# Ledger of designs, part 3: designed miniproteins, single chains, continued (4)

Each design is a single chain, and the fold is of that chain. pLDDT is the mean over its residues in the fold that is shown.

## One batch from the design tools (miniprotein)

Design m12070
Fold by ESMFold2-Fast:
Structure m12070 (fold): chain A 98 residues (1-98)
Amino acid sequence: GGNEEDAKKAAENGAESARKSAEEGKGASGGAAAAISAVGASTSGYLNGGTEEMAKYGAEKGAEGALKGAERASDEESKKGALLGAEGAKKAKEAGGG
């Protein structure tokens, strides 16, 4: 089992990275970075927390960060990547659990 505080911080950091990557508007590269960060938040929550609750927390935070970034994205590719990342983070957690 992991540490819940570390899991929450890792999830929040991933969510913030997803938001910033989308906002920065680096085209396809920015969109990809936002998607990776959103999925990473979910994974980091699980790996640090060791529970389904922390994995869900990570997925929710990653999706929130990516959605906020998509709202503020300066280009279409960054917005698309952020939206796909948010969707992927939630679906990957729901379907995979591993």
Scores: mean pLDDT 72

Design m12071
Fold by ESMFold2-Fast:
Structure m12071 (fold): chain A 98 residues (1-98)
Amino acid sequence: SLEERRAAARAAVLAEQEAFGQGPLIRTYKLLKEAFEALRKGDEEKAKKLVQEIIDINVPQQKIDSLLDVLRQEHGDYETVEKLKKLYDEAIAEKKKA
């Protein structure tokens, strides 16, 4: 039935959320949010450290851009998100030089 299919779909989503709790995309979003909060508090050193951890996870740039858009929409703090993107871009550039 349709209700049985909906119940199975909900169970699959929950199982995926448990699996994806340790997945690279969710780990990256958690670190981006922590770096965003650190920048809002003026803790630029903590934000830079978290950005290095994000780079080590190595998700595609398009995924980083999508997650930054989520932060813009949720918090409305455009300036802090742009500062976070700048730190990310600078850290990627430094990694390419090394």
Scores: mean pLDDT 76

Design m12072
Fold by ESMFold2-Fast:
Structure m12072 (fold): chain A 94 residues (1-94)
Amino acid sequence: MVEEALAAVREAAAAVTSADEAVRAAAVEALGRALERIAREGSPEDLAEALRLVGEAMARADAAARERLRLAVTRAASKAPQEKLEAAAAILEG
């Protein structure tokens, strides 16, 4: 469910700054899976919201977590139709 995936992105985004390395690693993995699902099944609005939350998480994350999140975004983008990705980018910029 896309709503469930968006909720997972919110929870994972909060956890990527955890003091516990295992919690941070699990959060990055969960966020990557949720992003891929939203990219495939969500609306451009859902994808834009997920990407905004990931951007906020990346700004607060350490270098290793930030790099893994960047890779997760790249993988999710490869699963979205180009039109959806362009529409999500326009929503994020405007």
Scores: mean pLDDT 81

Design m12073
Fold by ESMFold2-Fast:
Structure m12073 (fold): chain A 70 residues (1-70)
Amino acid sequence: SKLEELEKEKETLDGEIARVRARDASLQAQYDATKSPEALNGLLDAGARLTGLVTQKVALDIEIERLKKE
């Protein structure tokens, strides 16, 4: 069903969000220790990607909730 497909997409997206968050945490620790521009650039890139993924998740959650109410 469409609902099952969207729930699988959500699981995949949650996995991607978790991986990006883990990388962000690692880069934050590196930046706190070194103050390196490379770590800062990595943090900014990870933050931008995380914002995009979270936006996709919000849209997906709205669609899932609509289908559940049908």
Scores: mean pLDDT 86

Design m12074
Fold by ESMFold2-Fast:
Structure m12074 (fold): chain A 74 residues (1-74)
Amino acid sequence: SLLDELLELTRRLAEERGLSEEETERVVAVVKEFAAQQEFDPAAFERALIAAGIPEDVARELALAYHELLQRHA
């Protein structure tokens, strides 16, 4: 499923970028929230990740990667 692919991408990037377990759980929560929306706004997603305490560079990378993944499923 799309959600499973987003969660797998989240775990790979979290491991690669050295996110903590707590940071990874916060990203997962934001991903699940945005995956339920009919229209994906990458800028809003990036802002939500930053508000959750995710580093700005990682938040931007995740937003771009998820946008690309969603475009492939469109």
Scores: mean pLDDT 80

Design m12075
Fold by ESMFold2-Fast:
Structure m12075 (fold): chain A 108 residues (1-108)
Amino acid sequence: MLEELRRRGEAFFKGFVADFMGIDENKLTVEQANVLFGLLLTGAGKERIKELAEKAINGESVESLIEEFAVEEGLYRRGEVREMIRRVGPMDTASEIEGRLLLRQAKE
């Protein structure tokens, strides 16, 4: 990707998530915004995503946000999420969780 396209994509995710959640985009990291955007696309409840966004702006790590969401949704145990993050990183772990949630919703 060109550097300009990457920066525009990052700004888009932050701006979109912040506007949708009613929060200050400057308080979110790109990684936090990307995870929240992905979770929003899975059809997760807006109220729950707002709670996660509030935790993010209060300094909670992206790893903790992923763990809380996955455990609450009953997809994984806390130790399983931490092991996934250790093996493949937080962004790939978030993508796996998002995919699993989408498959669960598609069967409803």
Scores: mean pLDDT 71

Design m12076
Fold by ESMFold2-Fast:
Structure m12076 (fold): chain A 68 residues (1-68)
Amino acid sequence: SLFTEGVKAYAAKDYETAIEKFEEFLKTASEDERRLRAYTYALLSLALKEVGDYERAEEALKKAQELM
């Protein structure tokens, strides 16, 4: 799955690939997967911080909090 691919990329410190996979997952994920979507936004925020994109990281974190 795109989520699993994103997590593997993050663990490998391939943050650009992690961001791509998490964003692709979030575009295709069902609204019914609220908890998984929230968790994905949180991981996306962490990956964005690692590449220095603090503005997008803050936006992703807010989305995660809205879904919790």
Scores: mean pLDDT 86

Design m12077
Fold by ESMFold2-Fast:
Structure m12077 (fold): chain A 85 residues (1-85)
Amino acid sequence: MLSKEEREALVEKVAANKEEVAEEVAKTKEVLPKLEEEALAAGYSKEEAKKLVEYVKELIKAYEAAVAGDKEAAIEHLEKASEIA
């Protein structure tokens, strides 16, 4: 689980690298529909695969909020992602 300090450091790092992070988020969003299928193919259960997809969705929301300058929303979504993992 990411600590409060690690979450704050992540948000600051995203703010310093907005263009690179936005590109990675776009790439992740493109593969997200296949992530459940790939997890199932790798031998994960349907519940584990669904949990992985929800985790990645919350990470995407966190990084999108951080890129937009909404640090509070970014931290909230990182916390939700940590609860899923």
Scores: mean pLDDT 77

Design m12078
Fold by ESMFold2-Fast:
Structure m12078 (fold): chain A 94 residues (1-94)
Amino acid sequence: SNEERYRELDEEYRRLREEFERIMAEIRRILANPSPEKRPRLEELIARAREIIRRMIRLGKEMLKVAPKEKIAEAIGRVLDAIGLELDLELLSK
């Protein structure tokens, strides 16, 4: 059902959100004490974070398609959250 599909998408979104937060924490730690040897790891983390954001935006859009009426606002919030995180990452990576 659409309700079961929505729950599956929401669970996947939350898992990706938690992974994104862990990656961002590591990026911030590297940026607080940068060194040339940490650059490849930083680039890997930024690429991984961008991939997670793309997946979260896709999931949020899928959630919107299957959302019951009471969950439409939540699904919209998921898409906007992912877009905001993309902005945060781009500002941090400058």
Scores: mean pLDDT 88

Design m12079
Fold by ESMFold2-Fast:
Structure m12079 (fold): chain A 67 residues (1-67)
Amino acid sequence: MEEAEKLMEEARKAYENGDFKKTAELIVKLEKSPDVEVRRKAMELRAEIILNSKDPEKVAKILNEAS
């Protein structure tokens, strides 16, 4: 498994467990990747997590603070 795909799965699991700080750290790390496709997928994951949350403004703030 590619390392980036593993980190994306870890970010999803952290979000499911309510660990938004770990989710944010993993997404920010992926968004800094030298691979354009990895960055694109990380940005899509960020948007997906925010839009699917019960409190999108709170989750967006946590993700932005980690950036």
Scores: mean pLDDT 77

Design m12080
Fold by ESMFold2-Fast:
Structure m12080 (fold): chain A 71 residues (1-71)
Amino acid sequence: SEKEQTAFRAGQAIQKNSDETGQPVEDLIKTWESRLRSQGVSEEELQRLVEATKQGVEEAKKLLEQGIALP
């Protein structure tokens, strides 16, 4: 879905931010989750979006390991 794609891209941005700033990925994910909660996202949708975000983080991490720069 569009929301899941946006959450996935957020995960890629989180990994890039973590790599550039040294801020732990886990802390950035918690901030993202808190923002979604404040926007009134349901717990069921929140779980799906957080999972998509974690998938985005993992893909970005693999790209960085291959020497591919994130956009």
Scores: mean pLDDT 81

Design m12081
Fold by ESMFold2-Fast:
Structure m12081 (fold): chain A 89 residues (1-89)
Amino acid sequence: MSLLLQADTELGMALLALGLGMPELAIKHLEQAIELLRKLPKSEEIEEAIKYLELAIEYLKKGDIEKALEYLQKAQKLVDKLLKKEKGI
């Protein structure tokens, strides 16, 4: 499994954790996704995805689940776009 695909899996786990009312577990998965993305070659899209995930974590720590979900979805779109480029889709 590629680092990018592992990061995507961690984002999916974070979304599931939020759906279950478990924001602390969601933060753990978002932190893992950031670490995986940081191991990839630096690109504008990777840097932007990391920034959105860091913002999602900050809003979760503040109890603002709605804003956290918005930033998580923005990061997920960037990671999905990169995965599609990697697979030629």
Scores: mean pLDDT 85

Design m12082
Fold by ESMFold2-Fast:
Structure m12082 (fold): chain A 106 residues (1-106)
Amino acid sequence: MLSEKQIEEVKRQLDAIASLPPEQQPKAVPLVQKYILHEDPRVRLLAISTAARLPSSAPLLLPALEKASEDEDEIVSSFASMTLSVLRMTDPAGRAALLAETLARL
């Protein structure tokens, strides 16, 4: 549904959010949640990728990611399921390592 220019704008916004210091990341969570539930699967995929880069905000993003794991788009649902597994880890070092591996596969 979105144009390529609109997708690039969303990507720029999400990249900016992922670059925020941990103390400011919670302020951006509602926007990330909105994009995870967006009508365009490309936007949903970008938002899930951004959620993987925000482990400090993981508890706030889990419900949206759980919904995305049931997504009609197979790529979106698979990536959401992988991201959920990473973010549910209680060990911060283990979570960081798995996040790096997941992002490297994109």
Scores: mean pLDDT 75

Design m12083
Fold by ESMFold2-Fast:
Order: sequence, then structure tokens, then C-alpha cells
Structure m12083 (fold): chain A 92 residues (1-92)
Amino acid sequence: AAAERAAELGRELAEEYGIEFYYLPAGTPEEVRAEALRLALEKGAFVDGGPATEAVVRAAALGHKAVTAAAPSMREVAEEAQREVERLRAEA
């Protein structure tokens, strides 16, 4: 199924780049990004910053939950994610 294929591609990319694979709910790319940033902050993972971002967005569009991280500094990225989540919540 398309859902299974998207999960497989996400897993393969996570393995290729040595990143942790988390699942995200489906939604618009902006909604998926907001949820990914929230999860990145909570779990100390980073979303975005690499080729895995496209796979995360594609997997989420097909109803999968996916968060990937490819960052040299998880602490700095987590701080940026926290600021972005706070900004998005303030806009809501």
C-alpha cells in the first residue's frame, strides 16, 4: 500500500543518514512541521535541516507520523525548535 511504501522510504532514509525515525500525523506541510518541532523539542530530536525533510513531509501527507533528525548539535536545534513552537502557539 502507499502508506507502507512511504513508511519504508522514511525508514530507509533514516538508516542512510543515521537519524532517528518518529511518526507524525497527516496535515498540511506547515501543520506537520509545527508538530515535528514540538516532538523534536520533547524528545531532543531535530526535524528539518536535511534531505530527510522531504520524506517526513511525504510520509505525513500519507497519514504517517515521521520525525527525522540530521543535526550536528541537537541542543542548539532543540532551542530553536522551542522558540519556533512558542512563536506558532502565540500566533494561534
Scores: mean pLDDT 47

Design m12084
Fold by ESMFold2-Fast:
Structure m12084 (fold): chain A 109 residues (1-109)
Amino acid sequence: STEELIEELARVFELLAEGKTILEVINELDLSEQVVRWLSAPSILESIEVSGLPKEVQEKLRKEFEEFLKKHNIDKSLEELKLNELESLVGKEAASELFKRLAEILRES
């Protein structure tokens, strides 16, 4: 269900916010194939598009990522950036804050 997908993705972002890698999250949470495909996508934009989330939630996630990249002066687009590159570009604290915010957006949806 959409509610189960939202809960699963929120838990993913919560673990990423704690500093776990994408591979560690996949192994720990027994994730659905849909969420594993989402996390394994070649870009953040593609991850959002293949997520299976409602369009309104996808738009909120895209906006949050775009505002985050602008705030940190990152010129790369969401089409170019992989989720696992964020920490190397902005540092652990900023990446953790983003992941916490994304989890909040999902839980409020």
Scores: mean pLDDT 81

Design m12085
Fold by ESMFold2-Fast:
Structure m12085 (fold): chain A 77 residues (1-77)
Amino acid sequence: KKELEEIVKKLEEKGEFSSAETIREAYKAIEEGDRLRAEILIGILLIKAGVYKLAGDDEIAELLERAARLLEELLKE
């Protein structure tokens, strides 16, 4: 919860508004019980993390990987 809000803020500060919105949508999907949508959005975050890592943007990649991990833990509840 608090960590996700901090990750979203850091991504927005870096101009990565698309990823920040994807995290918000994934969290909302979990809150609404839409497991399929949550899984798809988490998958998108992991794909983006891989792309940023290949581009040498390790900081954004780590933020996206952390967000996906936190969302996966919430989805297990």
Scores: mean pLDDT 84

Design m12086
Fold by ESMFold2-Fast:
Structure m12086 (fold): chain A 66 residues (1-66)
Amino acid sequence: GLADEDGAHRGIMVSQLYGGVDAAAGMATYIAELGLPLSSEKVKEAAIKGGTGEKGAEDASRLSGR
């Protein structure tokens, strides 16, 4: 839903701002600590990919550079 998409954007932005894998890991932990009642699957996937995955790295670069 909208919250899942919002979380995906946030995950990518956090990765971009803080520069990679630590940001993605931190975001995943943050989501867990918040106890989000929403499907964390997509949100967590976006956060991890934003810092660790090749697609996440490209998406982060795209948001920052273009």
Scores: mean pLDDT 51

Design m12087
Fold by ESMFold2-Fast:
Structure m12087 (fold): chain A 79 residues (1-79)
Amino acid sequence: MEEEQEKALRAVAHAIRGVGAYLEGDRETAARHFKEAADLAVELGDYETAIHFYRKAGELTGDEEEAEKRIQELEEKKA
């Protein structure tokens, strides 16, 4: 579906922007883009990718507890 392809492209775009922001030293912007990529990955049923990006976002912002909680929920869906 075109909508599914659009979400996939948006997820990739956010991941790339997140890496770009991280290289610029902007951890907050990087984390925001990684969270958006993760949210889109959840919508696509790609829980493995979503877990990866939520983990990175939490690490960058120091919100590791919140990230861990979301990751646990997604791990149950992935299993």
Scores: mean pLDDT 81

Design m12088
Fold by ESMFold2-Fast:
Structure m12088 (fold): chain A 90 residues (1-90)
Amino acid sequence: MEKEIFEDMKKALTNGLKALLEELGLSEDSSDEEIKEALLAKYGKEYEEKIKEMLELIKLMEELLERIEKGEITAEEAVKELEELDLKLK
């Protein structure tokens, strides 16, 4: 159940980011630097921080999902890691 929730959250965030990148004329293969340049050119620097936070969250979710699949951590431990990241970014 928890693993399925993480997979759904990852998909939702990935789809949201993909839609945003598509509006910017970018793809999933675009580097973090390309994303920053596009955001600075089109939306200004206030959007850069939010996209950076979203990318870090997606990367963490991917790592946590892999660790859950390998049985290295529990879903509860993964939730704590996400909460700690959210607290640090906030």
Scores: mean pLDDT 67

Design m12089
Fold by ESMFold2-Fast:
Formats: C-alpha cells, structure tokens, sequence
Structure m12089 (fold): chain A 138 residues (1-138)
C-alpha cells in the first residue's frame, strides 16, 4: 500500500484510483479475494468512496461469475451506496444489480434496477435490452 498511500498524501487522486483498481484486479485474478476486500474497506475508511465502490463492484462481479448471487448482491449494493455517498452515479452498478435479481428470478426487482440504470444513462443499450427481455417474463 505504500505507493497508494503516497499518491493520496500528495493529492494525486488519479494515480491513487489507478493503483487501487489495478491492485484490486490483480488480487481478484490471483484469487486473493480477502486482500481485495481489505483494500476496499481501507479505501472506504479513508473516505475514498469512488475507489472503494469500484473495488466492491469487482468483488460483486467475481461472486456473480461463481453463481454466489447473495454475495454479488451484497457487494453491488455496497458499491451503489458509496457511489451515491460520493455524489457519483454509476449506471453500470445498477445494471449489474438488476442482473443479480434477473438470475434469482425476481423479475420485478430486476426491472426496478434496470429502470434506475436507464434514468442515469438514457442511452444505456444493455440496460434497455435487459429491461425488454425481463418484461416478457413477468
């Protein structure tokens, strides 16, 4: 963490973001999930909400690929909470949470989250496509 801590101390948020996300991706690729979770929690404790949200999104994607839908939901919800807290809105995080509910067969909740993604980005083609497909399954 010394390089990340130095970037933050020097006010170089772009380098801090790049380094933290790079390190988190490396941890996930190596199966070091506990290390990625610790990095996200550390970033959250430092008030680096966008960095933490990005890492929690990576953790959600990891668990979703493993079929661990409850864990994926947990981490995507945490990411959304932190994006909202930072004043950022990430339509992709809403789309990914919608996919979790679709995979669970909760089509009504999937629709709600896809609609929220589209509200943030009206040109979000993937969210619009998912919304149309899920509405047919009601």
Amino acid sequence: LPLLEEAIKNGDIDIANFYALFLAKLYVKEGKIDEAERLAKWAEEQGLYDIAAGIYTLLGEYYFKQGKLDEAEKWYRKAIELYEKSGSKNPRAYLLLGKVYEAKGDYEKAIEWYEKAIEINPDFTEAKKRLEEVKKKL
Scores: mean pLDDT 85

Design m12090
Fold by ESMFold2-Fast:
Structure m12090 (fold): chain A 96 residues (1-96)
Amino acid sequence: GEEYRKKAIEEAKEALEKAKEGMKALDEGGGPNPSEEYLEKARKKAEEALREAREADRYAKEALKEGDLELAVEGSIEAGVAAMAAGSVLGSVKSS
């Protein structure tokens, strides 16, 4: 029920926040060739964000099984946004 819906949204928000922290670490590194320290910080935050995005998707699927289509869709969208943000950070780290 409602608990899975709340968990899906909460995990997606946490994932997005960690992805934003990863992006900020890249920005603090001062451009396209950030220092090793900022690359490592960004990588760790992106990996955490990806794990939490996967948990958000799992809770959204449980909400869907309980017949809550609207909140399952919302949780899946937020998880997808977080996963894309995390993927962008990881891509930037690999390109640097």
Scores: mean pLDDT 70

Design m12091
Fold by ESMFold2-Fast:
Structure m12091 (fold): chain A 61 residues (1-61)
Amino acid sequence: DQQDLTQQVTQMMTDSGMSQGGIDNAVQQATGWYNQGVPVQDVVDTVQQGIQVSQSINPEG
């Protein structure tokens, strides 16, 4: 569900210390992908990979 996707993306971004603007933008993109028929799991995996890569190359926090 789009609601579940929004909750998962918001939680992942919040846990990673992302700014409110970053969270809002990620949620907008995720819901856009979902509305285009991208599976929830693929969207969540993409967000998780992005967070992991960002933390690996700049692990400050």
Scores: mean pLDDT 74

Design m12092
Fold by ESMFold2-Fast:
Structure m12092 (fold): chain A 79 residues (1-79)
Amino acid sequence: DAERQALIDTAREIGLRGVEAAEKLRKQGKSEEADKFLERVNELLTQALQAVNDGDLDTARQYLEEARKVVEEAEKAAK
């Protein structure tokens, strides 16, 4: 259960970073980019949490890794 909880906590952290990056993009007038970015992150986080619920922790890690990369790209765009 500790591993499951750690993955859920990671998903929450990625989600919060995503919202922050989207807010910065919107302040720059990049609202469409922010919306597309959040849609992709939310899709990946939903898949990750579904995998956690199914007990497939390896699949959950893969989706979280992909979501993290999307967030990092958005954070770079928001500079």
Scores: mean pLDDT 88

Design m12093
Fold by ESMFold2-Fast:
Structure m12093 (fold): chain A 83 residues (1-83)
Amino acid sequence: SVTFSKEELIEMLEKQREEDLKYIEEEGLPEELRRLVELATEARIRLIEGVPVEEVVEWVRERARELGLPEEVVEALIRELES
């Protein structure tokens, strides 16, 4: 079994974000998907750093509202964070 440090897990998430953002740019996908990917990565990093899931969910809802993200997409992300 491989054990990862918090720092290694965060590095893996940042690399995945870079790959996802490149895919969005190459495929010409909507700007809202870029905002969603960045928000999702920041939320997952906060969870890895030990922020309570309830606090991360509240932050995600507030930030998503500021970014103008669709409610259905935000609720899908929240379900993934709570699982």
Scores: mean pLDDT 83

Design m12094
Fold by ESMFold2-Fast:
Structure m12094 (fold): chain A 74 residues (1-74)
Amino acid sequence: SDEEKRERLEKGIEELEKLVKEMVEQKSPASSIRGVVDMAIREVEEDEEVSEELKKEAIERIKKIGDEAMKQAA
């Protein structure tokens, strides 16, 4: 169901946010953070079982997380 897919995406986004924060703390370059974010966006876009609405919401949230982290990167 869309509800179960939303919860799975939510958990994935939380894991991405944690990973990206760890990368900032480890002084990873912005290009490395961008690479991880771009990969996450691609995975969401390529999931044929997720509705277009859920994809749009997930991608927007991933982009915001990435933008925030890249601004904090050295």
Scores: mean pLDDT 82

Design m12095
Fold by ESMFold2-Fast:
Structure m12095 (fold): chain A 60 residues (1-60)
Amino acid sequence: SLLKFLKKASTLYDKDKNGYIEGDELELLTQNFGRDVINEMDIDGDGRISLEEFIHYVSR
C-alpha cells in the first residue's frame, strides 16, 4: 500500500527535519520505485529529492 510506504518513508527520510531525501534514503527510494521513477521526480542533479516532490508524485 502506498500509504504504508509514505509513512515509512517520512520516518526514514526526514532525518534532518528538512523534508529532503538524500544519501542512503535516496538509495532505498530507488530500490523501491526504480530508477525510471526517480528520473521522473525533479532531481536537480544534486542526488537528492525533496519530500514534497516525492509525496506529490505518489499522491497522483
Scores: mean pLDDT 62

Design m12096
Fold by ESMFold2-Fast:
Structure m12096 (fold): chain A 86 residues (1-86)
Amino acid sequence: MRLVRVEVSGEARRRPDGTWEARVTLTSDGEVVLEGRGRGETLDEALGNAMADLLRQMRERGWEIVDGSVDISPDGRVSGELLVRL
């Protein structure tokens, strides 16, 4: 089957130097299939960079997002579900 449902999860952490680091992870059948990472001066910048890294890695694999939604809470917690074409 060409379409796969993946769970999106992620969070941002403040680093000892005052910058932020974020990770966004795609899981399928309980296994991590891809991870995006980012850093920035703010929580929003770190999350944006992590999402950009994730999307770049998906494109390199030929994966396309067909549908889905991702929610980002005010504390930087990411959750969602995507339908991906492999």
Scores: mean pLDDT 83

Design m12097
Fold by ESMFold2-Fast:
Structure m12097 (fold): chain A 111 residues (1-111)
Amino acid sequence: SSLEEKAKEIAKKYNFDLVLSEDPRESARSLFLLLLHLIGQRAPVSDIETVLKLLSELTGKEYSLSTLVEDLRELAELLELPKSETVVIDFLEEEEPELLEAYENGEDYVP
């Protein structure tokens, strides 16, 4: 899909090894890790939205910027991610709350 091609371009731009396979669960796990990487890199809203849209297609759920924090928690549980990966969500909420709030408002974060 056009979203898959855009996600691949985003992954390449941020030097992330994105794994998209015929297994939607494996693809969704890789996309979730890309999403966390993009947030940590302070990627623009458009890159975050592209990954969320593709995750929505693969999981059959509706993910959006306005519910980003809730969706990150739900995805981590749905994909059965280990605590070593889910601790990044806790760190972002504690140390980068203004970054997460900017994304939920559809705004690019400026330091």
Scores: mean pLDDT 84

Design m12098
Fold by ESMFold2-Fast:
Structure m12098 (fold): chain A 78 residues (1-78)
Amino acid sequence: MMVTVYLKGESSKRIPSEEEVREVVESLGGELLSFTPLPNGFTATLRLPEEKVEELYKELAKLTDGDLDLLMSWEPAR
């Protein structure tokens, strides 16, 4: 099942770019719907297979050199 994921990520080491987040999401079979950079992080809305949500976190953590504070919520995609 596809889910709509809302996330806010913060890092003190490295903030991923929109392009890096898009590449991760697309590699997991999803689509990046929106991306907003913040001073110490980003917010994003994306669609993703439900089973790939854990893998998304792991891939985003790699982009931040393991320093990622992530708030994530999701609902069924419509």
Scores: mean pLDDT 79

Design m12099
Fold by ESMFold2-Fast:
Structure m12099 (fold): chain A 97 residues (1-97)
Amino acid sequence: SKDQELLEYAEKKLNEVKDAIDKTWAAVKKAGVQKEVDQLLRQAAAAAGKGDFEKAKELLNQAFDLALKAAPPEDKPAVQKVKDTLLEIIEKLEKAS
């Protein structure tokens, strides 16, 4: 189904950046902002699920602004890679809508 194809695409993209995801979560946990980043990402996912892709992108940008500020310089490329990957997934969902 269309939903299954989109899920498989998202899973593939997330698997490609798994190490970057792990580094991102480690950085935000260490900085004490994990709860705030998680809340924003959950809100972004809920917005995307409702077809509000503008709001999803805005919330994702807010989450990753916090994550990038939290990350040490050596981890910032990994955090940016996760952000870019999630934006690609949202754009794929938007085009499929």
Scores: mean pLDDT 85

Design m12100
Fold by ESMFold2-Fast:
Structure m12100 (fold): chain A 74 residues (1-74)
Amino acid sequence: SLEDLLKEAGELALEIQELLKKLDEETRKKVQSEFSILSQKLEDALRAGDLEAAREVIEEIRKLKEKIKKIVES
């Protein structure tokens, strides 16, 4: 549902923000840029009422979170 998608997106955004605090400034800026692009794609999909596109973008955001976690763990 839309409500479930919004909840998942919100939880992922909070988790990404916490991870970004652990990165150096240069890496954080690069990753923040990637996150901003995905956030815009999600907004566009939601505005269009395209729940399938929104789910795909949430999956991309989830993959970005995993990438950030690996950088933090390095």
Scores: mean pLDDT 86

Design m12101
Fold by ESMFold2-Fast:
Parts: C-alpha cells; structure tokens; sequence
Structure m12101 (fold): chain A 87 residues (1-87)
C-alpha cells in the first residue's frame, strides 16, 4: 500500500540518521522510538512527528552536518510526494 511505502521511506531516513550520528545517545533514542512506531504500523502522523523530532535534534546537536541532514530529508520528502501522487 502507499502507506507502507511511506513508512519504508521514513524507516530509511531514520536508519540513515542513526548511522550519521552513532555517538549521539539522545538522537539514537529518538530514532529507536520512531522505528518502534513504524514496526507497530502506527498512524503516519505519529511517525512523522517522531521523525521531525529526530531531525530537529540532529540539526541542533551538529549544525556542521545540517546540509547532509537536509539532503536526507529532501530525498525522503520527494519520494513520499511521488508515492502520494500515484496513490
């Protein structure tokens, strides 16, 4: 389903954030929370809220990686829009 494809894109984004910030304990916890919601097939709105929380923490903690984080977000957002457009 389109929702499952969107959940897969959020999973990919969160896994990439987890790899980018391996030593950030707070960000790892936020990512794990988001992944748990995806595994539980939670509503997309709840998943998106946790994803945004993880992204905000990443940009706050490491401003020098903000461009890399923005690139990950832009890629995920573009793919999600493509999924929604064809659903």
Amino acid sequence: SAEDEIRAEYRRLLEELKRLFPDNERLQALVDRGLALIDARAPLEEIEREVLGAVHEAMRAAPEKAAEVQALMSRAGRRIREIEARA
Scores: mean pLDDT 88

Design m12102
Fold by ESMFold2-Fast:
Structure m12102 (fold): chain A 90 residues (1-90)
Amino acid sequence: DVAERAAELVRREALKVMPEEKAEELGEVVYRLLSLRDVPSLNPEQREELAKLSERLRRLIAEYGEEVIARVLEPAVRLLLELGLISLAP
């Protein structure tokens, strides 16, 4: 499960820079966002959840700063790139 592995990497990195409750929240946000990405067509409830998860992520970025969140997310982004699930090339 890619979402589970990515969430675990995020939680481990987050624990180095934020309290456990915030690390768990960020991990949950990553897990749910990646799980919803694999759904070919989002129903209205899933679209609402996606919007709420995006807002939760923005609040964490506002609280901790873009550089801190980027570092915490880096291992998950690397995992997704290595698995060919995302690409930085056009």
Scores: mean pLDDT 78

Design m12103
Fold by ESMFold2-Fast:
Structure m12103 (fold): chain A 68 residues (1-68)
Amino acid sequence: MSLEEQLKEMSERYKEVYKEMLKLSKEEQIKLRDEFYKEAMEKAKEANDEALLIYAEIAYQELLDFIK
């Protein structure tokens, strides 16, 4: 897949994560954010996937704003 296609697919998956996070306490949302970022970075490193690295950082910043 192209970089643009990979970023779009990851964005759609993240929308579903946001919906589930709305059901959690703020403390649980923070834990989920940190865990997700760690897992995303680990997967990106294993796959040597630049799109995953870029998206993991963007998604982490979006979750920081969401949880505030």
Scores: mean pLDDT 68

